# Designs tried in a protein design run: designed miniproteins, single chains, continued (2). Part 31

Each design is a single chain, and the fold is of that chain. pLDDT is the mean over its residues in the fold that is shown.

## One batch from the design tools (miniprotein)

Design m5050
Fold by ESMFold2-Fast:
Structure m5050 (fold): chain A 77 residues (1-77)
Amino acid sequence: SKLEEEVRRLEEEYRKLFAELKPEDQEKLRQKALELEKKLQEEADKLGLSEDKGVEEALELRKKVLKELIAYAEELK
């Protein structure tokens, strides 16, 4: 799907950005990722996401998290 393709592209971009960072900044990004992961879990729980019905909603949340992590990684440069 288009959303799955967008998520894959964002994950690829995130991996490339992470690899370009200094170890100190990689650690900062990991901490930000953990923070956003907790927020993602809370939002998913509120939406009552299930395996089948929540797939697109879960991908939308994943896309949002990846965009925020990419923006944070760019700011660390």
Scores: mean pLDDT 77

Design m5051
Fold by ESMFold2-Fast:
Structure m5051 (fold): chain A 65 residues (1-65)
Amino acid sequence: LVEEAEKALAEGNVEEALRLIRQMVAENPDNKTARLLLDAAEEYLRKGEEEMAMRLLQAALKTLK
């Protein structure tokens, strides 16, 4: 999952990265920082701000390692 999420982020595949990081956050419910970053990334994606969303997804993934 971590390797697949890192690949998706490197390729700019925000939808795939979001799907994988959502799964990882669900598997780590005590990681509140990752949840907050994921929620923020989803909000920026709804606004069409993919670059900001990708940065937040990268930050969330870092806390899940």
Scores: mean pLDDT 81

Design m5052
Fold by ESMFold2-Fast:
Structure m5052 (fold): chain A 65 residues (1-65)
Amino acid sequence: GAAELRERIVALLREAGLPEAVAEEIADLFLSNGGHAASLLYRHLPEERAVALGRELRALYEELR
């Protein structure tokens, strides 16, 4: 469900090294924007990591919908 998806996205972002507050912000924007928030990742991570993490977030979104 939506709550499980949000929790897993926050966990994935935190595991990638983002602070809790940033992970929560990205998760909320990603979910409110229909699973699209890759541009925000580029503000916090190098391009290669942002691309890889964006793909993981999208896969997780599609798995739990």
Scores: mean pLDDT 78

Design m5053
Fold by ESMFold2-Fast:
Structure m5053 (fold): chain A 77 residues (1-77)
Amino acid sequence: SLSAEDKEKLKKAIEWIKKNVTDEDLKDPEKRKQLIEEMIKKFELSDEAAKRFAMIVLESKDVEDLIKKLEELAKGK
């Protein structure tokens, strides 16, 4: 499971995604990879959080699905 610090970092990442990422951005596989790299660096995600974040970004069909999956990851008990 993710640490409390990782969960708080993910919540901040989710809020940034809500303001800055569109469904159009997620249609391009290269933009998805760039988003993953930029977000991991920007929010200083741990290796575990980064791995789970990357999988969710690559598997999500749209921004709504991405946010839902990331919120579930951040709330995981």
Scores: mean pLDDT 84

Design m5054
Fold by ESMFold2-Fast:
Structure m5054 (fold): chain A 94 residues (1-94)
Amino acid sequence: MKHEEEIEKKIEEAFKALEDKEKALEKVEELKKLTEEAVKELEELGREYIELGKKETDSSTGAGYRVLGVGYRVEAEVLKRKTEKAIKEVEEKL
């Protein structure tokens, strides 16, 4: 949720800066860094919860942890695709 909001705001800033090529490129670099940080954090959380699910002896709790871990991995993938699309659109308009 928070990462998606931050990325969406940075995408908007990049599009608003299109009249200034240097500023638009700075926003693209900020967006790339923000996305790399968010993806890394989500992938790490995904791994942690999947490992918790493997160690859990209660099947219901273990299943819950695995679902959370998969959810974080899916969120990371969605953010990557969204950012790649936005960067391409900004770069094509410059």
Scores: mean pLDDT 81

Design m5055
Fold by ESMFold2-Fast:
Structure m5055 (fold): chain A 80 residues (1-80)
Amino acid sequence: MTVEELKEAFKIEMYLMYEVDGKSLEELKEFWGRFAKLMEEKYGVKEELPDREELYEIIEEGKKLLEKLEEEYAELLKKL
């Protein structure tokens, strides 16, 4: 799995925590901070801590990524 694929998976997780689990933006920011630390430790990539507007954009991107994956998966199932 590439660093970009891990970031996309994390954005999907952020969306699910917000929409399904009802996590606050403060909780999401803490979760993102923990993920960023792990990414720096394991892959040497530095991630900036997002502000409130950037957190909402990450959540929206995660929603779109999840919807795209669900659509692609459904299309694959139709071809089996």
Scores: mean pLDDT 81

Design m5056
Fold by ESMFold2-Fast:
Structure m5056 (fold): chain A 78 residues (1-78)
Amino acid sequence: GIGDTLRRRREVGREAAREVIEGLRKVPEGQPYADLLQRLVDQGQIVLGLREAAELAAKVPSLQPLADRAREAAERTL
């Protein structure tokens, strides 16, 4: 049913966010953005968390690939 579809979408979004968080945690510059994304995901705000992390991390050149991945993950989770 539609409830199962929405549950699967949330699970996919959580997994994508986990991958982005793991990538951000591999570098010191990524730590604040990983913490922000984790907090919003824990609150159930997966799409908002991915968007906020993408926008903020995009301001750091070394984090551009992770910012792009977070933006793409947010778009796929909608």
Scores: mean pLDDT 79

Design m5057
Fold by ESMFold2-Fast:
Structure m5057 (fold): chain A 58 residues (1-58)
Amino acid sequence: SAMERELQRRIAELEREMRRRLAEIMATESDPVRLAARSIHVIGEMFDRILELRKKAA
């Protein structure tokens, strides 16, 4: 459906944003503990945004 296509596009945009932010963290953070913490934060934030989009589409 049109809603499913729109949802997939928005999820793809969030996935690209997540990859960009993770790449920046990997390029700038030398401490493995901080790298892990920052990466987990970004992944969690993007996951929450995807869940919100899915709830609004339901």
Scores: mean pLDDT 84

Design m5058
Fold by ESMFold2-Fast:
Structure m5058 (fold): chain A 61 residues (1-61)
Amino acid sequence: DLERAGEAVGRYISGEESAEEAGRRLGVSPAAVTAGARALIDSGSIEVGARAVLEAKRRGV
């Protein structure tokens, strides 16, 4: 899950995948993917971005 979340955030940031596409693959909302991308940009860490996606999912975002 963490690895797949990190890959999805990375693909979204690179423009290879939309937030909607990444959200469908991970079973999360596009808002969760966007939150992960923001966390990655703010921290410079793909792991922090991936964790932010999973936290958003846990919170029902």
Scores: mean pLDDT 80

Design m5059
Fold by ESMFold2-Fast:
Structure m5059 (fold): chain A 85 residues (1-85)
Amino acid sequence: MRELEREATILFTAGNLLYVAGQIEGNKETFKEAAELFEKAARLYEQAGDREGSAIAYHNAAKAYELSGDKQKAEELRKKGEELR
């Protein structure tokens, strides 16, 4: 579990950096890259049994997908994060 949590944290941090870059640039492609990193982090947190970390990562992925224009994916991941509570 330690390796999964460390990898999830690295991906989550990278996602945060790209999310900030996307906000500065206004670039939908950068938001999509951030969203994909948050989504991968969420799955790794879930596999590690970190439901709270997974929920936060899914929420951030949903926000990034929404800003990238992928509203369907954003809603799906937002609901998944809510289910983890």
Scores: mean pLDDT 86

Design m5060
Fold by ESMFold2-Fast:
Structure m5060 (fold): chain A 56 residues (1-56)
Amino acid sequence: MAAVARGQALKDAGGSGAELAAARAAQGDDEKYAELVEAVRSGKLKLSDLAPLVDG
């Protein structure tokens, strides 16, 4: 994961899975959606890290 983590996060951010999870976590809040997408794109969050925000 070390070398590919960045590539994976950017790919997931471009994929529907990451965007869908971010949208669910933001619950229609455009500001939060942008924040979550940026966090995934920058590698701060993984797609799997968004699931607890939805389940919370």
Scores: mean pLDDT 58

Design m5061
Fold by ESMFold2-Fast:
Structure m5061 (fold): chain A 64 residues (1-64)
Amino acid sequence: SMSETQGRVSAALAALPPGARASARELAERTGLSVGAVNRALRFMESLGFVEREDGLYRLAATY
């Protein structure tokens, strides 16, 4: 639903070094979005398999 927000979040995740993960706070700082907006986008993208979460840290899924 929030394609622009999802695009910014996915771009920030893609900019991470290989194997790195980021918190919602870190992604909010990188994108200029609120932590709430980032969390909503991340939960939606995780539900679709676009991102993976481990211990509250996120990365793009291998198939994204």
Scores: mean pLDDT 80

Design m5062
Fold by ESMFold2-Fast:
Structure m5062 (fold): chain A 72 residues (1-72)
Amino acid sequence: AEEGLKKAEEYFERARKIAEESGLLGAQVSAGLAGISLGVGKITGDGEFGAKMSEKMAEKAEEAKKKGNDEG
């Protein structure tokens, strides 16, 4: 049942590394949202929600880095 929370944690770590390496505001915001999604999943017990949202935020962080977009 914690499988979703493990995935959310993996996505958060990915987004965090991208934000740390790139310094882009959009990547930093996405990493923060991934962390919030993980926290919400832990508080509510909804690992599926945490995993889905963290995955989307990690994808947004990667897109921000590739496109050079600073989405604030």
Scores: mean pLDDT 73

Design m5063
Fold by ESMFold2-Fast:
Structure m5063 (fold): chain A 83 residues (1-83)
Amino acid sequence: MIDKLLEIYKEIVDLLVKGHQAIMDGKKEEAEKLQKEYKKLAQEFNKLYDQLNTPEVQKAIEEQARELEKELQPLREQMDAAA
């Protein structure tokens, strides 16, 4: 269960990165497709999160979020510079 929740979380992050890249590349149809996939995964994530609301799940998500934040730092800097 926790592994599934973290897998969906990673997929959401990947879709956000790809979606932003598609927008930058002017690929509107690709961006719209990725946006729809993001919404579907976000709904699935919320459903599983409601079922697994435990301290262990909270810690796992916090740890994963910190690692992803470090990984996304260069991308955030690039996006901020582009804004």
Scores: mean pLDDT 73

Design m5064
Fold by ESMFold2-Fast:
Structure m5064 (fold): chain A 85 residues (1-85)
Amino acid sequence: SALDEALELLKKVLSDDAAEALVLSLKNDPAKKISSEGAKSLAEYLINKEKLSKEKALETLKKLQELGLVTEEGLEAAKKYLEEY
């Protein structure tokens, strides 16, 4: 499933606990998609809490968008946030 692929992807860049918590949040969301504000918050979390580079944070968000878990609008909002960070 897309959630299983997201969990495997996130475990490569996040702690196991953080990856599992994020996937559980998406599983409990009826839309199962991260919008613009959620994508910005996730980008901020990846940089500030998980200490990823801007490039790795963007790559992670792009992969989540390819899996259908982040909207196209969400990815664009996160890109703008990362450019101004």
Scores: mean pLDDT 76

Design m5065
Fold by ESMFold2-Fast:
Structure m5065 (fold): chain A 68 residues (1-68)
Amino acid sequence: SLAAAEELFEEARREPDPRRSAQLETAAALLAIGDTLTELLEKLKKGEITEEEAAEEMKKVSEELLKR
């Protein structure tokens, strides 16, 4: 879940090894993107959003997470 990704970002901030911290941040970003893709797929399958709206949301989430 997105919450689990945020927990990994917090763990990364507390990690004293900068290499390990970077690994945790990367894992958190990938997890958050994966969770967002799953949610968008479910909404598309239900007809709640358009394909264009799904692409826009993916772009926004990726941009926000990578800015951290």
Scores: mean pLDDT 75

Design m5066
Fold by ESMFold2-Fast:
Structure m5066 (fold): chain A 100 residues (1-100)
Amino acid sequence: SIDEIIRAGEEAVAVLDEAISQTPESDPNYEALRRVRLEIETSIGMLRIMKGLKMPSSSYEPVVAALLAAIDEAIRLLEELGFTDQAAQLREQRAQIEAA
């Protein structure tokens, strides 16, 4: 369901917030982490608006695809930075989105 997708996306944002809190603002990857977090949050916001407007399920497909792409980028970035546990948590949220 769309509510399950939104919930998994919100959990992904929480995981990224944990990684960002452990990253110094002087780190060149700090802005990249903030960018992917914003991309995920933007997709969630769009899904919420579309749900409120009672849009057909086919209208959600490109937004869900964008959300999955942003999560995939976040997973790669977290693995490169050594946030292995956070990357694993994002993979779980990604799987929940695909299963919904």
Scores: mean pLDDT 87

Design m5067
Fold by ESMFold2-Fast:
Structure m5067 (fold): chain A 69 residues (1-69)
Amino acid sequence: SRLEKVNIANEIAKRLYEGASLEEITAEIGKQFGEEVAEKVRDLALELESKGATREFIALAVGIELIEA
């Protein structure tokens, strides 16, 4: 369901915000959403980090990406 997907996305984004590694987060995304989504999220996070985005902004962007997946 969309509600379940939103809940999982929010939990993953919260873990990233609270200090979980990108490796841990992408492994979990691969299990829940598939490897293609995990790769897309990893690429997004690395691009945002290279542009000086905060962890808070990266966590938000990852959450949105997962909801839209």
Scores: mean pLDDT 84

Design m5068
Fold by ESMFold2-Fast:
Formats: C-alpha cells, structure tokens, sequence
Structure m5068 (fold): chain A 61 residues (1-61)
C-alpha cells in the first residue's frame, strides 16, 4: 500500500517534470485522502499545475 502511494507520487512528479498537462493516477480507496494531501503539498511546494488530474480508485489489496 505505501509502495503504491510512493509509485503514484513518483509518477505524478515525473509527469510534471515532463511537462504533461493531464495525468491519470490510480489510488487504493482507503488511501485516497493521503494521496490527495500529498498531491496538494507537492503542487504548493513545486508550483506544478495540471489542467486535469483524473483519479481512479481501486480495491485495497
């Protein structure tokens, strides 16, 4: 679970570095709040903006 969040965060950062406007991220349902918090913090710190962030929820393992 923690590894999935880390991989998702890494994907988010990499997409921002690559200059992508849109990103699709997969998050376990029980970790969605933690993930949204991490996204907001990363965007505030880095000034990264996406025009669209799509979040797909999956069943927790």
Amino acid sequence: ISEILKETADKFVQAAVDGKDKIELTVPKDKKEEFLKNIKETMEITGIKFSEIKITEIEPP
Scores: mean pLDDT 69

Design m5069
Fold by ESMFold2-Fast:
Parts: sequence; C-alpha cells; structure tokens
Structure m5069 (fold): chain A 57 residues (1-57)
Amino acid sequence: WVGNSTTVDKRVDELIADPSIKKVISYGGPLDPESKKKLEAAGKEVISLPYIPPWAR
C-alpha cells in the first residue's frame, strides 16, 4: 500500500486491520513515529520516502 505521510497517519488503524497489506510506503514528508511504531508492531514493513516519487507527481 502506498500513500502520502498525512494519509498514512490518518489511516494507521485501517492499514493495521487489513491482513492483505504487508508493506506500507509513505512519501512526501516525515511519518509520525507513533504511526510507524504501530504499523511495525502489527507486522507491516514500513518505508518512508522524504520526497514525492516521479510516478506520484
């Protein structure tokens, strides 16, 4: 699953509840440390990109 950092922060609980989501990629800014901690605790792989990737511009 891929989204900007604000969207990931808003949807942390939904992302945790979905067993089909194994990996979360956030972009466009820093992810909230609590959001990252919760996702990793739920067994999700979290990747934070500080920039907006070309395919999302």
Scores: mean pLDDT 74

Design m5070
Fold by ESMFold2-Fast:
Structure m5070 (fold): chain A 93 residues (1-93)
Amino acid sequence: GARESALEAGVSAGMAGISAGVLLAHPDMPVADAQTLLDNARRAVEAAREALARAKADKGPDGPDSAKEAELALRGAERSLEAGEAALAAAQG
């Protein structure tokens, strides 16, 4: 249902945040490991987008609120990915 999709988006956003956070905490990590963390964050963003699409497709009474929660989670995941990408770019410059 929509509430389950919103929860899934939130979990995915958390995973993106953890991946970006590890990268930010360890700027001297090998580039290959940093790329793996960014790839994990990208997959988490994609999972959050799919969860948002499912929440928006729900025509039940919880649909609108769950879609709003999923949209906020997706925005959080996208910001985490952007922070991780910026950190990797700074470490390579």
Scores: mean pLDDT 84

Design m5071
Fold by ESMFold2-Fast:
Structure m5071 (fold): chain A 79 residues (1-79)
Amino acid sequence: DKAFENAKKLLELGEEIIRERGVEPEPNEELEKEVEEAIKENKLSPEQLELVERALRVEQAILADPSLAEELKERVEKL
């Protein structure tokens, strides 16, 4: 379950930065399609669906503000 815990921590850091900066996620059809296909293929649990949706939101926020990726990486490196 380390992968789940690590993913959750990464998402929490990304969401913290999004809140601090007030970034609005930019819709991306390619990412949304990839997520939709993954959901259909894997019949995810509610907890897994929540993480996937949160990951999509963070990734779309990075597309709107690429500097978010650099700050997220810095915070992850300090863990």
Scores: mean pLDDT 77

Design m5072
Fold by ESMFold2-Fast:
Structure m5072 (fold): chain A 65 residues (1-65)
Amino acid sequence: GPVLFKLTTEEGKALGYLITGKEVDVLDLSDPEVLARLEKLLGRTGLTPEEIADILEKAGLGEKL
C-alpha cells in the first residue's frame, strides 16, 4: 500500500516542490519516481519507503501518516 509522508514545515514543502515540480502537502514514498529522486538527493540506494520516512521525520520535514 502507499507510504504517505505529510510535509509540515516550510523546508518540507520546499522538498516536496523539488521532488514533484509542484506544491504538495503529502509525498507518496512508495511511488518509484519519488523514491528514486529522494535516493539521489540522499546519495543512497536500496532504501525502503519506511527508512526514507524515518530520515525525513528526523530531519524535521514532517511526519509519517
Scores: mean pLDDT 85

Design m5073
Fold by ESMFold2-Fast:
Structure m5073 (fold): chain A 63 residues (1-63)
Amino acid sequence: SAAAEAAARVAAAHTGRGLLALGRLVRDQPELREDAVRALMELTGLSREEAETALDVGEQLAR
């Protein structure tokens, strides 16, 4: 699933490269944004605000 793919990218995101990959995914498929946020929270234990901020950073890197 798209959420599982986003989750796998986040699990690999111990570097800026992982966040960049997530940012690119969400830029190309904006409908996956909420799935990516939920996957970030579920896999990493981040709060919603932290997950949204991390995804925003990834999107900025992708621009």
Scores: mean pLDDT 73

Design m5074
Fold by ESMFold2-Fast:
Structure m5074 (fold): chain A 83 residues (1-83)
Amino acid sequence: MGLVEMLLEAAREAGLPQDLIDELERMLNNPTTPEELLELLRRMVAVDPRVLELLARLKLKADGLPESWLPAIVEEIERVLEE
């Protein structure tokens, strides 16, 4: 699963506004930059901070990591967003 696909699933699970979901669906079908993805992720987190936990859970499942790693992955994502 690609990063844009994981972000889209997290947005749907969090029940984010349809405009953000539509923007992610456009990015899935068109080339995008890492900067554009990070900016959209920042916007998603500003709407619902639980997006970080949902994204971290999808990453845990994809990487085969145990649930105990969830807080560390959330912290890693938060650190990237604060830059």
Scores: mean pLDDT 77

Design m5075
Fold by ESMFold2-Fast:
Structure m5075 (fold): chain A 69 residues (1-69)
Amino acid sequence: MKATLTLRGAGVGDLTGEDGTTSSAVVTDAGHFGATLNGVPVATATPAAELAASVPIGGSVEVELVPVP
């Protein structure tokens, strides 16, 4: 699914889903931004390091989310 990631700082941000639901996201042990959206645990398909290299703090980028266990 598509979402918008807004970086708040190194390793933290907000994920906003296609329905407008927003949840705080943090870097997981796997190195991706993870959050819970509508009760479903999800993570960015793109690694957090790659996103942080391309997006300034306070900036936003569209990301693809994958469900996690």
Scores: mean pLDDT 80

Design m5076
Fold by ESMFold2-Fast:
Structure m5076 (fold): chain A 92 residues (1-92)
Amino acid sequence: GVHLAQAAGDVVRAIRYIRQGDLDQAIQSLQQAIDHIQRARDNGDISQQQADQAISLLQQAITYVQQGNLDLAIQYLVQAGRIINQAGTQSS
């Protein structure tokens, strides 16, 4: 759905910001991704289990960005992106 596509875009933007060193903008993009996943869950576009997993991975990525562990942050974002993409391909 639209909210899942927005969440996927927010994750891609966050990775770009991390690579550019714009960490505050990366965190803002990840907070937007969490909001979009919550809206997708409320609309039934993603299962509660997939939403909870994706949100957990995004929250961990925010923590790693704040700690300066950027490689690990990106790894967690890639995992979150896989869940978001799987949910998007199964949405009617």
Scores: mean pLDDT 86

Design m5077
Fold by ESMFold2-Fast:
Structure m5077 (fold): chain A 77 residues (1-77)
Amino acid sequence: MTLVDEVVESIAAGKHEGALEFARIVLSNRATVSEETKERILETIREGAKRVEEAKTEEQKQAEVDRLREELERILA
């Protein structure tokens, strides 16, 4: 399972703290990723989790989950 898959699935399940902790652990051993990029990834996860939590409909929740996936895939490309 990729970092993006695990994070997105955890957030969709309401496990926002678990998603952030998993991302911190995975990123801590990636020497090829700059500290600035790691901070951006963690910030993106935090903001995405907040948007998902604030979603009022299943359609809106899915859109925010999809947006988070796209943003993370773009950063990690």
Scores: mean pLDDT 80

Design m5078
Fold by ESMFold2-Fast:
Structure m5078 (fold): chain A 97 residues (1-97)
Amino acid sequence: MSKEELEEEINKYIELLKSEDPKARTLAALLLKVIIEENELSTELLRRIAEALKPLLKDENEEVRKAAIEALKAILKKTKDEELKEEIKKALEEAEK
């Protein structure tokens, strides 16, 4: 897949995170997790994905929240940006309260 095609798929799944269907939101978060784990993404792109996932930590559906947590943990493992790591850690800690 080209870099352009990969960014288009990421943007498509970011939009799917806003779906009214909890199953679609869960699937989108899990697909973003796979993309994060399988690819070398820029810090800017990882930050964009993290910002889209953070609202799902407060989602009404438990499976959506679990998928968002797993996707954000994938960003934590892949990112070398310490500021992004701290932002994600704080978001995950707040979601557990």
Scores: mean pLDDT 85

Design m5079
Fold by ESMFold2-Fast:
Structure m5079 (fold): chain A 97 residues (1-97)
Amino acid sequence: KREEAVKELEEAVELLEEALRTAEREGDPPEAIESIRAAREAAKEALEAAKKNDKKAYSLLVSAMILASAALQLASPEAQELVKEAIEKLKKAMDLL
């Protein structure tokens, strides 16, 4: 289960990095870009914690999901699709922790 959670988190981080690049390219509002960047950072911290079998991984995942969800309200449709996919990966990781 931990290895599966790590894989889902790695995919979530990649999707959030793509979403950040997409939001910047589309000229999304600064608040959207900041929310995606913060979500990416939280997801990376959750990934590191999960690799170390640290119980903090769950709370970091919750933070990443909250930040990603905030980004959905402000982001362009192109960035929203990537953020939605990232949220689904974060949900799967939470279920596997």
Scores: mean pLDDT 84

Design m5080
Fold by ESMFold2-Fast:
Structure m5080 (fold): chain A 104 residues (1-104)
Amino acid sequence: DAEARLAALRERLEADPSLTPAEKEALLAFARRLLEAGVDGLRVYLARDDAAIDRALADGSSGAVVAVIEDGELLTASRSVPEAEFRAEARELQARHRARRAAA
């Protein structure tokens, strides 16, 4: 079952032209870890833009996690959250990542 779910996720990610190959691999690896840890449902929010949130909400899956990915790096992974809370958290994490990038 987990392998079938990962295969379905991989097909969905490969079909998404907004995701880089590195982001697709990072999301798939993250999803595999969650399924191996016994997460019953899987909805992954890629917190890059509002369209990604809209796609995640359309999925209708029972379980949800927040994943923020910038430049192929996974910044956070958390529980299911309301849309407004997710948007605020994602923007804050992206701002912190960009500030660290600019400082380095």
Scores: mean pLDDT 59

Design m5081
Fold by ESMFold2-Fast:
Structure m5081 (fold): chain A 65 residues (1-65)
Amino acid sequence: MLNLAKLPLDEMYIKILEMEEEGASLKEIADALGSGSEVTARAALEQAKKYYEENREKFEELRKK
């Protein structure tokens, strides 16, 4: 399982958004974050969406890696 907590903040947010796009549940995102909490996963997903809206070009560049 991907350990999202060890990624830089921007890469972590991108991976969370990719997981949602692939149909991952909040439980799967919580497990990837190492929290086990769906509440934490939901908060992280909301922050990731805000980050994407502010840094859309950066998101697209990181996806090309």
Scores: mean pLDDT 73

Design m5082
Fold by ESMFold2-Fast:
Structure m5082 (fold): chain A 95 residues (1-95)
Amino acid sequence: SLFEELKEATERRAKRLEENGESASEFAERLGRLAAAGDVEGIMKLLGVSEEAARYLVETLRRASAGDPEASAKLLKILKPIADLINKQMEKERG
């Protein structure tokens, strides 16, 4: 499914960000800007996903922003690997 493709892509990207010592917060800001702009090609390049998966992410964000609780839940699950890494990196800076 497109949901599973996006979840696997965010899991792979979070792992590479952690291995390279890259900021997950900066990555999340870039992804958020692309998705808000409807930049399908930008999302495809950033996540390494198909055009269909990138469009699915844009539509899921649009529905979540419109107050769809199912879309909000799906978006949180897709972005969870990145959110978990942000929290881990913030704790490391404070510890």
Scores: mean pLDDT 85

Design m5083
Fold by ESMFold2-Fast:
Structure m5083 (fold): chain A 52 residues (1-52)
Amino acid sequence: MSPEEVLELVREGLRRFEKEGFSSQSASKLSAAGLHAIAGDLELAREIIESE
């Protein structure tokens, strides 16, 4: 998917887990995954989301 699409998904995810009261670790994980995805590291982004 495009980097713009990834950014949109990360923003959506961040808003959702903030609303649900998820841990700061979850926030950091989603942010790191999103940044790696837009940097072209889609495989690493997936690993970050799946692990931890």
Scores: mean pLDDT 66

Design m5084
Fold by ESMFold2-Fast:
Structure m5084 (fold): chain A 98 residues (1-98)
Amino acid sequence: SAKEAAEKLLKANKETGGVASGAANSAESLLRGNVLSEEGQAFLDRGLEKAGLTREQAAEGLRYIRDSRSEETKEAARYTAEKLREIGDEIQKELDSR
């Protein structure tokens, strides 16, 4: 599943000191139609082999991580915007009372 692919990617990234993360970013770049150098493709394939993932599985795992992070980022952004509005309103009320 996408979740299992994401978990394998994250575990491999922790064990390889970021090599699996680099390979995953290269896989995403290819999916967006960007051209990788021969060295980039070799690095991608080695990183994915270490994670036990195909390019398709790595892409699915990355999308899962991105979608999860996107929702978390949206929630954090909404919360921050609301808090900033509350603080702004409180400052304005303080100024208007003087």
Scores: mean pLDDT 60

Design m5085
Fold by ESMFold2-Fast:
Structure m5085 (fold): chain A 81 residues (1-81)
Amino acid sequence: EEKEKLIKEIKEITKEYLEKVGASEEEKKEMEKKLEEFFANSTLEELKAAKLQAELAARGQREPSKEEIEEAEKIEEIIEK
């Protein structure tokens, strides 16, 4: 279950990332295929490392929500003063 849960989480993070960078459906399919090959041969520890890397990449590429933008603007205004 833990391995399957990590696989699902990595797939979700990767899908969100690809959607944010505007990847084509064909590119998404190729990535899914490569991930499935990786998952078939990966240990639990390797999957945990892959999830962490995917989260870091997604965080750096994620477009902020309207609420997050408003919060960031408020913080920036405080810093600017």
Scores: mean pLDDT 67

Design m5086
Fold by ESMFold2-Fast:
Structure m5086 (fold): chain A 73 residues (1-73)
Amino acid sequence: MEAQKQALLAQAQQYRDMAAQTEAQAKRDIEAALKKFGSKGRILAELIRQGAARYVAGLDAKAAALEAQAAAL
């Protein structure tokens, strides 16, 4: 039980880490697009923001499901 719980929590943490990395990278890409393209970069920045938000939401949902499974053990 404990080993299975730790494995689930470790996998959940991997998804949380991926979400954090995705948000950090998206922030840098948005800032770079705005700096390089100014007002014309806003459409690219918005597309990056929306794509990252959807991907992060999916990763957070997977992490939450694994955390719930671990809590039930």
Scores: mean pLDDT 86

